# Designed miniproteins, single chains, continued (3), part 85

Each design is a single chain, and the fold is of that chain. pLDDT is the mean over its residues in the fold that is shown.

## One batch from the design tools (miniprotein)

Design m11139
Fold by ESMFold2-Fast:
Structure m11139 (fold): chain A 85 residues (1-85)
Amino acid sequence: MSKEELKERARIILDSLPLLEKRDPSLADRMAEVAEEYGLTEAAEALRARDYEKALEALKKAIEEDPEKVKAMLDKIEKIMLEAS
């Protein structure tokens, strides 16, 4: 998967969060926990604050540094989203 594809995946996930949180209001906090497990502290804090623009910027920076780690994190997040749906 390219870095650009990972950035688009992150954007789609974050764009979906406000709608999914209407059914599971803890969803962004659960995603923040996953981001923190992967060492993405800035993204985790932005998610807890519901600052999705800042979360996306933090994820884009993380993708430039370690795209494989971010891919693994996004795969886990998408699994959580499917379970919340």
Scores: mean pLDDT 82

Design m11140
Fold by ESMFold2-Fast:
Structure m11140 (fold): chain A 90 residues (1-90)
Amino acid sequence: SMEEFRKFAEEVVKEINEFAQPIVDLANEKNDFESLKKVKELWDKYLEEVNKIIEDFEEGKLSEEEAKKKIEEVKKKTKEELEKIGKEVE
């Protein structure tokens, strides 16, 4: 359902925020403004891609399963890019 899908998307957003938090905290401690900027740009890109998937689902262009799969793929890529940023702060 649309409500189940929106809850799924909200849970993924929360998971990404929780994953990014220690990287953001470390970058703030080190005054690494370049890494903070990269995290913000990556987060903005993530939200743009997820919002597009939600819109495509609402317009009937994607099934719920297709939309969930696309969000999981975006989540995986975002986490991988966040890990790379975190290693650069170290």
Scores: mean pLDDT 85

Design m11141
Fold by ESMFold2-Fast:
Structure m11141 (fold): chain A 55 residues (1-55)
Amino acid sequence: MSEEEKKLEKILEEARKKVEEEMKKASPNKAKLLKDSYEGLETMAKWVLELARKK
């Protein structure tokens, strides 16, 4: 695995932790928005990683 792929995975892990902490503090509506937003970004990031492997 490339260094760039490892860095992106680490960024996703840190972002997930931050989102979880914010969800604990947020209202149910905000918590759902945070979860949905993060899931969308994670899906996109995984797709970008697959493209990067083909460069």
Scores: mean pLDDT 76

Design m11142
Fold by ESMFold2-Fast:
Structure m11142 (fold): chain A 69 residues (1-69)
Amino acid sequence: SAYDAAYGTGLAFFRAGRYRAAIAAFEEAVKLATTPEQRKEAYLNLGRAYEALGRHEEAERARAKAEEL
C-alpha cells in the first residue's frame, strides 16, 4: 500500500541516520494512514526522528498525537 511504502521508506532513512528524510517520509505516512494503528505507528516513529535531531518539542507533539489514537 501507499502507507507501507512511505512508512518503510521512513524506517530505511532512519536506520541510515538520514533523520530529516525520515521525518518527511513519516509525515507522508501519517497522511496516507487508513487505520488508527497505522497513524499511531507513524506518529511514534516521527517522534523518534525528531528526537534524533534534538527537536524535543516536535518529538513530544508527535508522541502526544500517538497517545490520542
Scores: mean pLDDT 90

Design m11143
Fold by ESMFold2-Fast:
Structure m11143 (fold): chain A 55 residues (1-55)
Amino acid sequence: MSFAELVEETARLIAEDPAFRELLRQRLLEHQPRTVEELAAVMREAIAEHRRRLA
């Protein structure tokens, strides 16, 4: 997933799913990303965890 695709998917999930919003918020607080690469890693982790919960 490219960075642009990652941002689009993250924004979509934030809009559609309150559980994802809270999950992403918690991961951001835990990791406190300081770079774009760290932020991308947190977003990828949150999406992967959200997908596991839906499976």
Scores: mean pLDDT 80

Design m11144
Fold by ESMFold2-Fast:
Parts: sequence; C-alpha cells; structure tokens
Structure m11144 (fold): chain A 85 residues (1-85)
Amino acid sequence: GSTDANLQRAQRLLEELRRTEDPEEAIRLAEETLDLAEQNPQNMELIRIALEAAKIALRLAETKEQILRAIGLVLRAIGLEIDAS
C-alpha cells in the first residue's frame, strides 16, 4: 500500500544520502526523508530512517548555516520519535 511505497521511497533517499559527499545534497535528501516521516508520524520505521538521514547530513555539514540546518533536522526527527507510539 501507500505505507510500503513511502518506506521504499525513504530507503532509496537514505541510500542516495549514503553515496553523496555534498552537504547541500545531503541536507535536501534528509529533508525529504523527514517530510515522509512527518506525513506518517506513527510509522516508527520512517522516523528511524529520517533520524539516520539527518545524522548523516549533520556529519557532512561544513558551514555554520549547514550545521544549524542539519541540527534542526535531527531535533525534528527526535521529536517525532518521542511522540510516536
């Protein structure tokens, strides 16, 4: 169903993220995984993927602006995990 499609999309985004060395690309991919998790806030697997993606984006971040953006993504993902059943 749509849940399976969202999980497959999130997994593909995470794989792309693991292959990139570009901080801007990493932040964009992490934002997309987080959007999927925020649209499905009870789906723990999507939330875990979004958190892993945000952490990878933070590791690749080089500028102050990139670091702050990536920290924001990590905090949003943690918030979803705390609120999830």
Scores: mean pLDDT 87

Design m11145
Fold by ESMFold2-Fast:
Structure m11145 (fold): chain A 112 residues (1-112)
Amino acid sequence: MKIIANGKEIELKVERRKKTVTDDKEVYESRAEIGGGRLEVKVTFTKDGKIEIEVRLEHPSARHRESRAEFEVDTSTPEGKKKAEELKKRVLATADSLFDAGVAELIREAQK
């Protein structure tokens, strides 16, 4: 996809929530490449109750930001499984928000 911003043609390469399921985990990846900058937001849910959020933002000027958060939920009980599913929805919504903010930042940098 291409947009015109501040008289510049900017190419947007965006992939949202690429889902990969294995025996041990479920992974959601969103990626963007905009004006030579790169953004990756990755959420991993494991069958043993680990939840990980990774955010990587790299600017064309080689400015690099990386953030990571990890949680554990006991999924051995029915109540723990329900809590894990509720947290999964919230974590994915947070990942979407972080991805949208990163895309907006890369567009702002690309139009300078």
Scores: mean pLDDT 76

Design m11146
Fold by ESMFold2-Fast:
Structure m11146 (fold): chain A 89 residues (1-89)
Amino acid sequence: MGEEAVRLAREAGRLAREALEALERGEISAEEAAKRLARADELARRAGELARQSTDEAEREAFRAELAETLAAVRAHEAAARRVAAAAE
């Protein structure tokens, strides 16, 4: 369902943000942050697949817009983590 896809996308964004916050606080290594971000990306990919399976065109379009925003946030967090990891060593 589209609602489930949005829920998973939001969860992916939350995980990516929490991984970056933990990395910023020095609570996890860059390697551990990369693993958590990979998990967030997997959830985002699964959310995209569920959204594509919806047969309601209007519902798919609405959820696609919200999903795209959430995926952009996940990608931004991934880019930030890569910069921190590159600078950390």
Scores: mean pLDDT 69

Design m11147
Fold by ESMFold2-Fast:
Structure m11147 (fold): chain A 72 residues (1-72)
Amino acid sequence: RSSLSDEELRLAVIELGAAVLITSTKAAKDKLDPEKVEKVLELAEKAIEAARAGDVEKAEKLYKEALETWKE
């Protein structure tokens, strides 16, 4: 590949964002509800799996849900 398409860039951004969210959640787990930590980690991991599978829509949906859970 000589360059990334918009879809490939979106997938890469989601994977990176989800990885950052996982790291941040683990770092702050002592300040957060255990149920919230578990849900965010689950959703973010599924977002990475969807991104690696090339499913932009699933990856975006799962990442959005992880972010919304994190903001609660």
Scores: mean pLDDT 80

Design m11148
Fold by ESMFold2-Fast:
Structure m11148 (fold): chain A 60 residues (1-60)
Amino acid sequence: SADDFLKAGYVYYYEGRYAEAAEYFEKGLELMDPSKLKPETIEKIKKLLEEAKRLAEEQK
């Protein structure tokens, strides 16, 4: 489910596995129903996705 992908994204992010975190956040956002989450929660996930992408590039 979308929720499972978002949870995996958080796990990878806090493990420092930013490339995987970005992939899972993107998939979760793609599959989610926006009406089921607060706008603030969606914004937080989008910011974490942007940060994960930035940090993944720094790990190259």
Scores: mean pLDDT 80

Design m11149
Fold by ESMFold2-Fast:
Structure m11149 (fold): chain A 84 residues (1-84)
Amino acid sequence: SEEIDQWEEVIKKNPNNATAWMNLGLAYARQGDYEKAIEAYEQAIKVGNSFEQAMAYMQLSRLYAERGDLEKAKEYREKAEELL
C-alpha cells in the first residue's frame, strides 16, 4: 500500500513518467489487483517511448501468462518484440 501511494505521488507530479506507471502496475500485480495493474501498464504504453512501451508490453505478457491467458500473453510479447 505504501509503495502504491509513493508511485501515485510521483505520477501526480509527472503523469508522463512511464517508469512510475510501470512500477505502479507491478505493485498492483503483487497485491493481486490485476485490473489496476493492466490499467497502469496501459498508461505506461500511452506515455512511454518505444523502449518503455516494449517493457510495459512485456509486463502485460507476463501477467496474462501467469493468469493462464496464453493467447493474450503471446499477443503482448509480439507487440514488445516489434518495438525492440
Scores: mean pLDDT 89

Design m11150
Fold by ESMFold2-Fast:
Structure m11150 (fold): chain A 64 residues (1-64)
Amino acid sequence: MKKGSAEEVGKKAKELIDKYRAENPDASVEEIKKRVLEELLKEGYDRKTAEAIVNGLIEKYYGK
């Protein structure tokens, strides 16, 4: 199927979040989320799956 695996998306998203947090320490949560989603979409991952996983990871890093 063209969607790829959710665990692959999760691993890539985590790497991108860590990268952008390091490169842009002043960036907002929304800025980092947008950048990570943009890169996942460039790799051809399904938008719906990527958004769900990125939102979950952002909640883990920045949520209460």
Scores: mean pLDDT 75

Design m11151
Fold by ESMFold2-Fast:
Structure m11151 (fold): chain A 98 residues (1-98)
Amino acid sequence: AREELERAAERVERLAEEVAAGKATAEDARRALLEALRAADRAYEAGVISPEQMKKILNLVFAALARIQALEMGEETQADVAEALRRLAEALREAAAS
């Protein structure tokens, strides 16, 4: 559970760097977000993160998904998507440390 959250955070953080560099696709970002959501859901079901931590992670995942959609529509930059991914990675790492 905690180790899974930490690995999800590392993957999302690495993906943020790849998106910022133009090396990752919107599809890669969506896949990583779904993996992070599953890791958070398992940690929440296992009782290792609080409802408040789960709500924060859910909000950040859906915010990142909205930015990916806006990027595909030409309304956002890869840097904006990368920032949303970095915020999610921070929340996942914080939850793993609690």
Scores: mean pLDDT 83

Design m11152
Fold by ESMFold2-Fast:
Structure m11152 (fold): chain A 86 residues (1-86)
Amino acid sequence: RPALEALEKAKEAAENGDVETAIQYLREAMDALPGLSREEAEEALKLGMEVANLIDEKAKTPEERQRVANLYTALALNAIGAILDA
């Protein structure tokens, strides 16, 4: 479950205030989205939303916020695509 593992690590980093590490794990989750099952895609969307919200609360620059928003949008679109293909 590489996408979900990356999202779990992103959440942990975000909770610890490590925004840069959280963004890196969101990127890794994005790269791992192809091949997810419908259930995994739904879990990824939910967890990605939690991570994006945590990063937004801790992000100090507009650039950090834009990066996580872009990654989350891509994650959500690909997760929705996987659900629709199921």
Scores: mean pLDDT 73

Design m11153
Fold by ESMFold2-Fast:
Structure m11153 (fold): chain A 71 residues (1-71)
Amino acid sequence: MAEELLKRADELLKKAKELEKQGKEIEASQQYIEAGRLYEEAYRLLGDDIGLAMARMLISVAELALKRALE
């Protein structure tokens, strides 16, 4: 259900922030991407266009951060 997806996404977002504080940019970016994908699925199920746009922005920013960290 959408509520379980949001809860799981929030847990991954928290882990990503903790990894970012530790300077683990690659690992943090991977967790942000996974969180964003779960948010996207949840907001798609809820029909929340604003939530969908925000989730897609999170994924795009995290993918860019991952690419830069791997360069």
Scores: mean pLDDT 86

Design m11155
Fold by ESMFold2-Fast:
Structure m11155 (fold): chain A 85 residues (1-85)
Amino acid sequence: SREEAIEAGLELLRERVRRVLARFERHPDEPLQLYAADGSIVTVHTKEEAIEALKRNIRAVMEELFGVEIPEERLEEVVREVEAE
């Protein structure tokens, strides 16, 4: 269903945000390379840039594969929850 697809996308975002936060905590000055939704590589230099890239990727993938738009508020909620861990 649409809601199941959204929940799956949000859980994937949660896992990825957790990983990039841990990565930048260990190596704050080292750039990170991420795959964009179009398959290109994006280099990010901060955890904030990484989070924005991950949110953009999840939005694009969910629209492409499931035809659903995840509300920005729900993406921000996931980021806020992970940052509070």
Scores: mean pLDDT 84

Design m11156
Fold by ESMFold2-Fast:
Structure m11156 (fold): chain A 72 residues (1-72)
Amino acid sequence: LVEKARKLEEEARKLEKSDPKKAARLFTRAALYYYKAGEYEKALEAAKRAVELDPSNEEAQELLKLAEEKLA
């Protein structure tokens, strides 16, 4: 899961300027995989970036809240 999340995050970073909504979807997927792996700090970072790139992405907003709850 962590390796899959890392690859998705790398792909998302390449798309941030050209396709921010696609980048947000990839960061959201990376956040989900980090969350499932117990890597809550990395899940938080990926979800924050997804929300920054697409504030309307409800899945990213939910993952952000879930990761924050685990770290509180």
Scores: mean pLDDT 84

Design m11157
Fold by ESMFold2-Fast:
Structure m11157 (fold): chain A 55 residues (1-55)
Amino acid sequence: KIVHARLSGVRAEDLPAIVKATNEALNASSDEEAEKILRDTAERVGATLEDIVVE
């Protein structure tokens, strides 16, 4: 599974949470689940998800 996501407004202290979410998304059972993990994490840390592609 390949995940390409572009985020803006991520604070340095939130980078570990983004890395964890990316690993969770790569191991997700569906593309929809992977996208949801990244969207939920972006919202939680106050970042903007500008683009996402899951293959």
Scores: mean pLDDT 78

Design m11158
Fold by ESMFold2-Fast:
Structure m11158 (fold): chain A 65 residues (1-65)
Amino acid sequence: DLTVEEAAGLLRIAASSLGLDVDVEVKGGKVVLTVHDSDKEKLEKLRKIAKKISESTGVEIEVKE
């Protein structure tokens, strides 16, 4: 029910709360999240959050390392 822009906003908040350096872009109706940090435990948490956001909103989310 959330828009692509709302999904992107939730991802920015989640990444900030985990202390991860990220870029979040909206491209062609999907969200692209690029992570510049190599902390794999935090990255795994962010991937789980992204999956939950994608499942609840129907928005496609791509996570890049």
Scores: mean pLDDT 79

Design m11159
Fold by ESMFold2-Fast:
Structure m11159 (fold): chain A 106 residues (1-106)
Amino acid sequence: MEKEREALKKLNEGRVAFKKGDYDTAIKKYEEAIELSKDNPELVAEAYLNLGRAYLKKGDYEKAIEYFQKAIELYKEVIDRGGDRDYFEKQLKEAEKLLNEAKEKL
């Protein structure tokens, strides 16, 4: 779907902004990616994980926890539906690790 390609562009733009330390721009791009990828739980899960990372870097631990929990729920659904288990189980473990880190900061 064309919207999925646009969502991937927004995810990549967000990752570039994140790498530069521009977490506000990264958050905006990840939110745009979610809006474009509503019918694609794999892309939404990736965007939630990246939103959690950006909020964690900003010190907004409550928002980071919220987005990591949303990412975890979607990764579990994607795995159960027969998605790329190897990749999504790695992302799930990463999200669980980052969730625990954010909780320790509260």
Scores: mean pLDDT 87

Design m11160
Fold by ESMFold2-Fast:
Structure m11160 (fold): chain A 60 residues (1-60)
Amino acid sequence: MKGIYEAVAPFPKTSPDELAVRPGDVLEVLEVLDDKWAKAKSLDTGETGIVPLSLLKRIE
């Protein structure tokens, strides 16, 4: 589901298409790709990339 999410766990960037996150980072989910991955934009940096949905909590 699209919306504003907070990262609850760290995710290290391991590929160019991924977005690195730290706990407490706020992201806009632009598209849910499947049950595992979402395309998100960091509200801190403005960068976009894919992140695991399991690490995100909706705060909208």
Scores: mean pLDDT 78

Design m11161
Fold by ESMFold2-Fast:
Structure m11161 (fold): chain A 86 residues (1-86)
Amino acid sequence: MTIKIVLEGASVGTKLGAIGVGVQGELEGGEMSSELSGDTLTITIENATEETVKRALDFARGVEAAGGEVEIREEGDELIITIRQP
């Protein structure tokens, strides 16, 4: 499974948290990449483990609980988490 965490206007702390999820996912046998375009940071984790998927979802729920807007969708073998902070 591939995970994409798309951060639109997110705080520095939220961006660092997403990077941490990506780095840990790579240490667990996935492949992390990142792309910054304007205020949008995209973290991609290819070959994500079940543990990495759970961690990404837990991260997204934590951001939502802190007042962020979170959208989660599945497209084929991709899990896409979009985070917007107003």
Scores: mean pLDDT 84

Design m11162
Fold by ESMFold2-Fast:
Structure m11162 (fold): chain A 81 residues (1-81)
Amino acid sequence: DRLEAEIERLEEEMRRLAAEAGEALEAGDYERAAELLRRLAEVARRAAELAREAGDEELAAFYEGAARLAEEEARRLEELA
């Protein structure tokens, strides 16, 4: 399934971005952590769109929630940078 494979790729990208953001936070690099979290939010929004195309409204809502939380964290970190 094209949509399932695409969502899986986006999930892997989200995991990588989250790990990199965590490393940046541990290093005190708030500017980089915020940048990575904003990228994570963008990827999560795309995953939500594909989940909706696949008819999985619950999964779409989950990714939208993840995007919102990532954007909120990025905003907080930008204040500290």
Scores: mean pLDDT 88

Design m11163
Fold by ESMFold2-Fast:
Structure m11163 (fold): chain A 70 residues (1-70)
Amino acid sequence: MSVEELLKRLEEALKNKDIEELEELTREIARVASQLSPEQVARLRALLTEAALEDPSLEKVALRMITQLP
């Protein structure tokens, strides 16, 4: 999966509050973490941090995803 595809899927899953998709994306992020550039990591952290702050129901999964980032 490309980082752009991952970001698009993440934005859609966060908007739809799709916990199953977010759990799958957590595994995908873990698999590609070592391949991400610092800029890509910063973009993912920003998106996940914003989601955690705006929606308490997404906080746990978003924070878990952040821990998978390098």
Scores: mean pLDDT 79

Design m11164
Fold by ESMFold2-Fast:
Structure m11164 (fold): chain A 97 residues (1-97)
Amino acid sequence: MKTLLKPSKLVLEALKEIGINKEVYSRSELGGGIGLIIKKLFDEGRATRDPETGEAILTVDEDSVLAKITGKTKMTVDEFVKRLNKVIEEEAEEIEV
């Protein structure tokens, strides 16, 4: 059997905003979903490059689902991925199929 994850309602809502309407995911599918969320933020002009470090910095609205999940409005891509994965690991239900 494969272990699948059912993310929290906030994570499911973030995935729905990018057109993914599934309730249960493999870990690799969730990783792909996070990548698509990041791509959407870049496409919306919400990613800027830090002039001192050269790192991409993401900005999200304070009332957005992503701000509610991460607890921040401005973060690096690496910090964004780490914060999303932490919420998934802490709040997702493991389902065996």
Scores: mean pLDDT 81

Design m11165
Fold by ESMFold2-Fast:
Structure m11165 (fold): chain A 63 residues (1-63)
Amino acid sequence: SRELYLRIAARDLGVPLEAVEEAFRLIEEGKSKEEIRRTLEERFGVRLSDREIEGLRNALAAV
């Protein structure tokens, strides 16, 4: 089920699946939006807005 949720989030954001998986791990670890944004930029070259990061938090909370 987790992999399906990750695929949906990656599709909706237009980013690699691995980037969303890492974002979910960071959210579960209690990392700030700033840390999540930096990590995704450094590792995947992905830049997410605050709204997009909140969308990922909401998706994780809905599971």
Scores: mean pLDDT 80

Design m11166
Fold by ESMFold2-Fast:
Structure m11166 (fold): chain A 65 residues (1-65)
Amino acid sequence: SMRELYLQTTAAGILYIAAKIDPSEAERALEAIREALRKAEALGDEETAELLRKYGEEVEELIKA
């Protein structure tokens, strides 16, 4: 549902910000982002999916560093 997408995207966004402040949170943030992205893609929310892909790429770089 759109409500579930909203909640998952909000949680992913909070964890994304946490990972930018503390890179040790990056793996947790990436998991939340990937889960929210799957829901956005399933619901056809292209704008939310694009935002979550960008967040995921930034967080993956934090893990690789």
Scores: mean pLDDT 85

Design m11167
Fold by ESMFold2-Fast:
Structure m11167 (fold): chain A 80 residues (1-80)
Amino acid sequence: MEEIKERLLEVLERERKEAIELLESLGVSKEEIEKIEEKFKELEKKIESFDGSDPEKFFKELLEEAVEIGKEIAEALEKA
């Protein structure tokens, strides 16, 4: 379980860094970037709270949260 959590957190941190770097390079406002960072932090907390129960449901919810972060990124890019 810990190994799965560690791998998920490593992937999330990599994706967060890449997304933030991209948004900064495109001139997205600090306010919009901070909003997206908060979404990544919420997802991190969800992964950290995972106890191994109902992994199918957990991964489905994780994917839904990831899609929501993607929408926030797209919206921020439209404002840039």
Scores: mean pLDDT 79

Design m11168
Fold by ESMFold2-Fast:
Formats: C-alpha cells, structure tokens, sequence
Structure m11168 (fold): chain A 87 residues (1-87)
C-alpha cells in the first residue's frame, strides 16, 4: 500500500505542476488507479493504469516536459509494482 500512496502523491504533484492537458489526463488516471488499489479493486486499478500509460505515451510523442514525464513514469512504475505484489 505504501507504493500506491507514493504514486498518488506523485500524480497529485504532476497535476499541480503540469499545464499539459494530456499529462493532466495521465495524472487523474494515476490517482484513480492508486485509489482503486487502496480499495482492493484490482480490475479498476489496472484499467486506470493502462489509460495513464496511453496518455503518457501520447505526451512523450507531443513533446511534454521531461521532468513531468519522469514524475508520471515513476508513479506508473510504483503502481505496477503494487499491482504485482497484490496478485
């Protein structure tokens, strides 16, 4: 659960810093994924994490800020690790 909480903090930090609309979508999806994990809803967590990964890929292609991309990637990694530990 600590990894899900840390991922949520990173996603909230991303949402406060970013002006990129695609990274705002990624941040919101990452928060939803972390909250779903905390509630034990693994399917909803996987769906929201998958959507966040798609948004991150689009943001990379459209030249989003490197530091903001790094925050999103770190949150994704933490959520992936948390999901694997719960399966």
Amino acid sequence: MEKAKEAKKLAEELLKKTKDPVLKVAGRQLIKAAEALEEGNLLEAEINLGLAKIALAVAKLTGADEKELEIAERAIKLLEEALKELK
Scores: mean pLDDT 85

Design m11169
Fold by ESMFold2-Fast:
Structure m11169 (fold): chain A 55 residues (1-55)
Amino acid sequence: MQELARQGREAAEAGDYATAAELYRQAAIKASEEGNPATALLAEREAERAEALAR
């Protein structure tokens, strides 16, 4: 989970919002599977923001 969120952040910083959105989606799924619903919701919001910025 942490690694996926980190990679998503790096992709967003590089302007690759499509990749960032996918990585944040994966982080949200992983957090949900690990029993962290609050973290999953935060990751989903980051994914939605990245998707809105994606070209």
Scores: mean pLDDT 78

Design m11170
Fold by ESMFold2-Fast:
Structure m11170 (fold): chain A 74 residues (1-74)
Amino acid sequence: SLEEAKKKAIEAIEGVIKLIENDESVSEEEKKEAIEKLEEYKKKIEAAKSIEEILEIVGETQKFIAEFLKKKAE
């Protein structure tokens, strides 16, 4: 169902937020910026009207996470 897809996507994002919160190698500013962006993606998922829209938002979220990790490696 649409509701179940939203729940799973939100739970996945919340898991990433917890990993970032508990990562002592990430600065306070980096944590704040990353968590604020992930919270925006959660809001977009909550507003989604279809499973297709949820998958598009999940794709954007994954892209953000990949760029965040790449920035830390540089």
Scores: mean pLDDT 83

Design m11171
Fold by ESMFold2-Fast:
Structure m11171 (fold): chain A 108 residues (1-108)
Amino acid sequence: NLSEAVEAYKKAIELDPNFAEAWNNLGNVYFFQGRLKEAVEAYKEAIRLKPNFAEAWYNLGNVYKMMLRYDEAIEAYQKAIEYAPKGSDLEKVAKAELGFAKEQKSKI
């Protein structure tokens, strides 16, 4: 099922490699597969194409958090907050995850 989703998003990217949303969706599928390095690369490509893509920054923060890379997670969540619509659910969850990542970093 997830492998079929990967192939579908890869085909979308072959047709339009500048489709930031397809790169973000590919990153999501890789993340659910536990393919954390491939998820990072897909989210970074989405952000390269659309630097203000708040959802992609939030997703990048989540994958860095799962990798225990809290400095990179904090930076990504900060960018997600910066670019998210003010008062949105995305801003709220990004702020909560930022607080968590900062707390985890302080314990190391």
Scores: mean pLDDT 88

Design m11172
Fold by ESMFold2-Fast:
Structure m11172 (fold): chain A 61 residues (1-61)
Amino acid sequence: SSEEKIQELEETYERNKESIEKMGKVIAEKEGEEAGEAFKEKALAALDTEHQKQVQGIKAS
């Protein structure tokens, strides 16, 4: 069902946020805290946009 697909997308979104946090820490260790934070801001914004797009796609018919 659409509801089950939306729930799966929400779970995937949460896992992807965790992965971005982890990658941000790795970048911060290698390139400095500012670089890690910049990466996280950009990646989370892109993830939010993609998640909203996917959810709306499922809700469309």
Scores: mean pLDDT 84

Design m11173
Fold by ESMFold2-Fast:
Structure m11173 (fold): chain A 75 residues (1-75)
Amino acid sequence: MREELLEITKEVLKEEAKVLGLPLPSEEVIDELAEELVEAYEKYLKGEISEEEFRKRMEEVVERLIEASKKKEEE
């Protein structure tokens, strides 16, 4: 179910920030990034995007997570 995927994805993103030693971005940012990643995954499962495009989107989401955390750290 999409809601379960969103919940798991949010937890994964929060854990990734912790592993990287970054300050946790706002819940709003986590929600946005989780939605984008889940949407990319659903499109991949439907054959609307390639595995390469899905991987690229995952990389972009992680990059945006790092950028959002750094932006909060800089203030």
Scores: mean pLDDT 78

Design m11174
Fold by ESMFold2-Fast:
Parts: sequence; structure tokens; C-alpha cells
Structure m11174 (fold): chain A 95 residues (1-95)
Amino acid sequence: MKVKVTVEVVRLPNGRHRVTITIEIEGQEPITLQFGLDLPLSVEEALERAIEMAKSLLEKMGYEVKGDVKVERLPPFGPGGHERLVATLEAEKKE
């Protein structure tokens, strides 16, 4: 069973980050988690932390990450030109 996870981090003007984790399990409705990360990190550091959290969540759900994490810098979001990074992970059910 294939699982695709998308982790998006948006840097807000106050230096905080918005994190969105979307888990797409084949045959199920997507699970979306959104939260603020209030640590004074760079957008890159915030993404690394969010990826760690996503991997931990997947492990608790009985999935393991397969292959490389694909990271992409997206165009700035919204009228404030907020920095955006997206990571894509593939996961499979743990044997």
C-alpha cells in the first residue's frame, strides 16, 4: 500500500512558521494536519523539524519512509511574499 506525504512550511512575517502535513493513503481520504512552529528557525530548519515530525507520525501509524525526501522551494505565497518549502516523502506499511 503506497502512502504519499507532503510537508509544507511557510515562513510568516513574525519569523514563525506554518506547517501543513498531508498524508495520502491509497484508498483513504487524505489526512491533513496544520500547526504553528514558534521556534526562531530558518525556513530550511523548520522544514527539517517538520520532516522529523512527519516521519515520527508515520512510524507510529505503522509506516516507514522509502527512498529520498524530495525538497522543492516554491514561489512566495500571498501578498507578503512568504517563503515556502515543500518536502515529498513516500512511505510503505512496515513489514
Scores: mean pLDDT 78

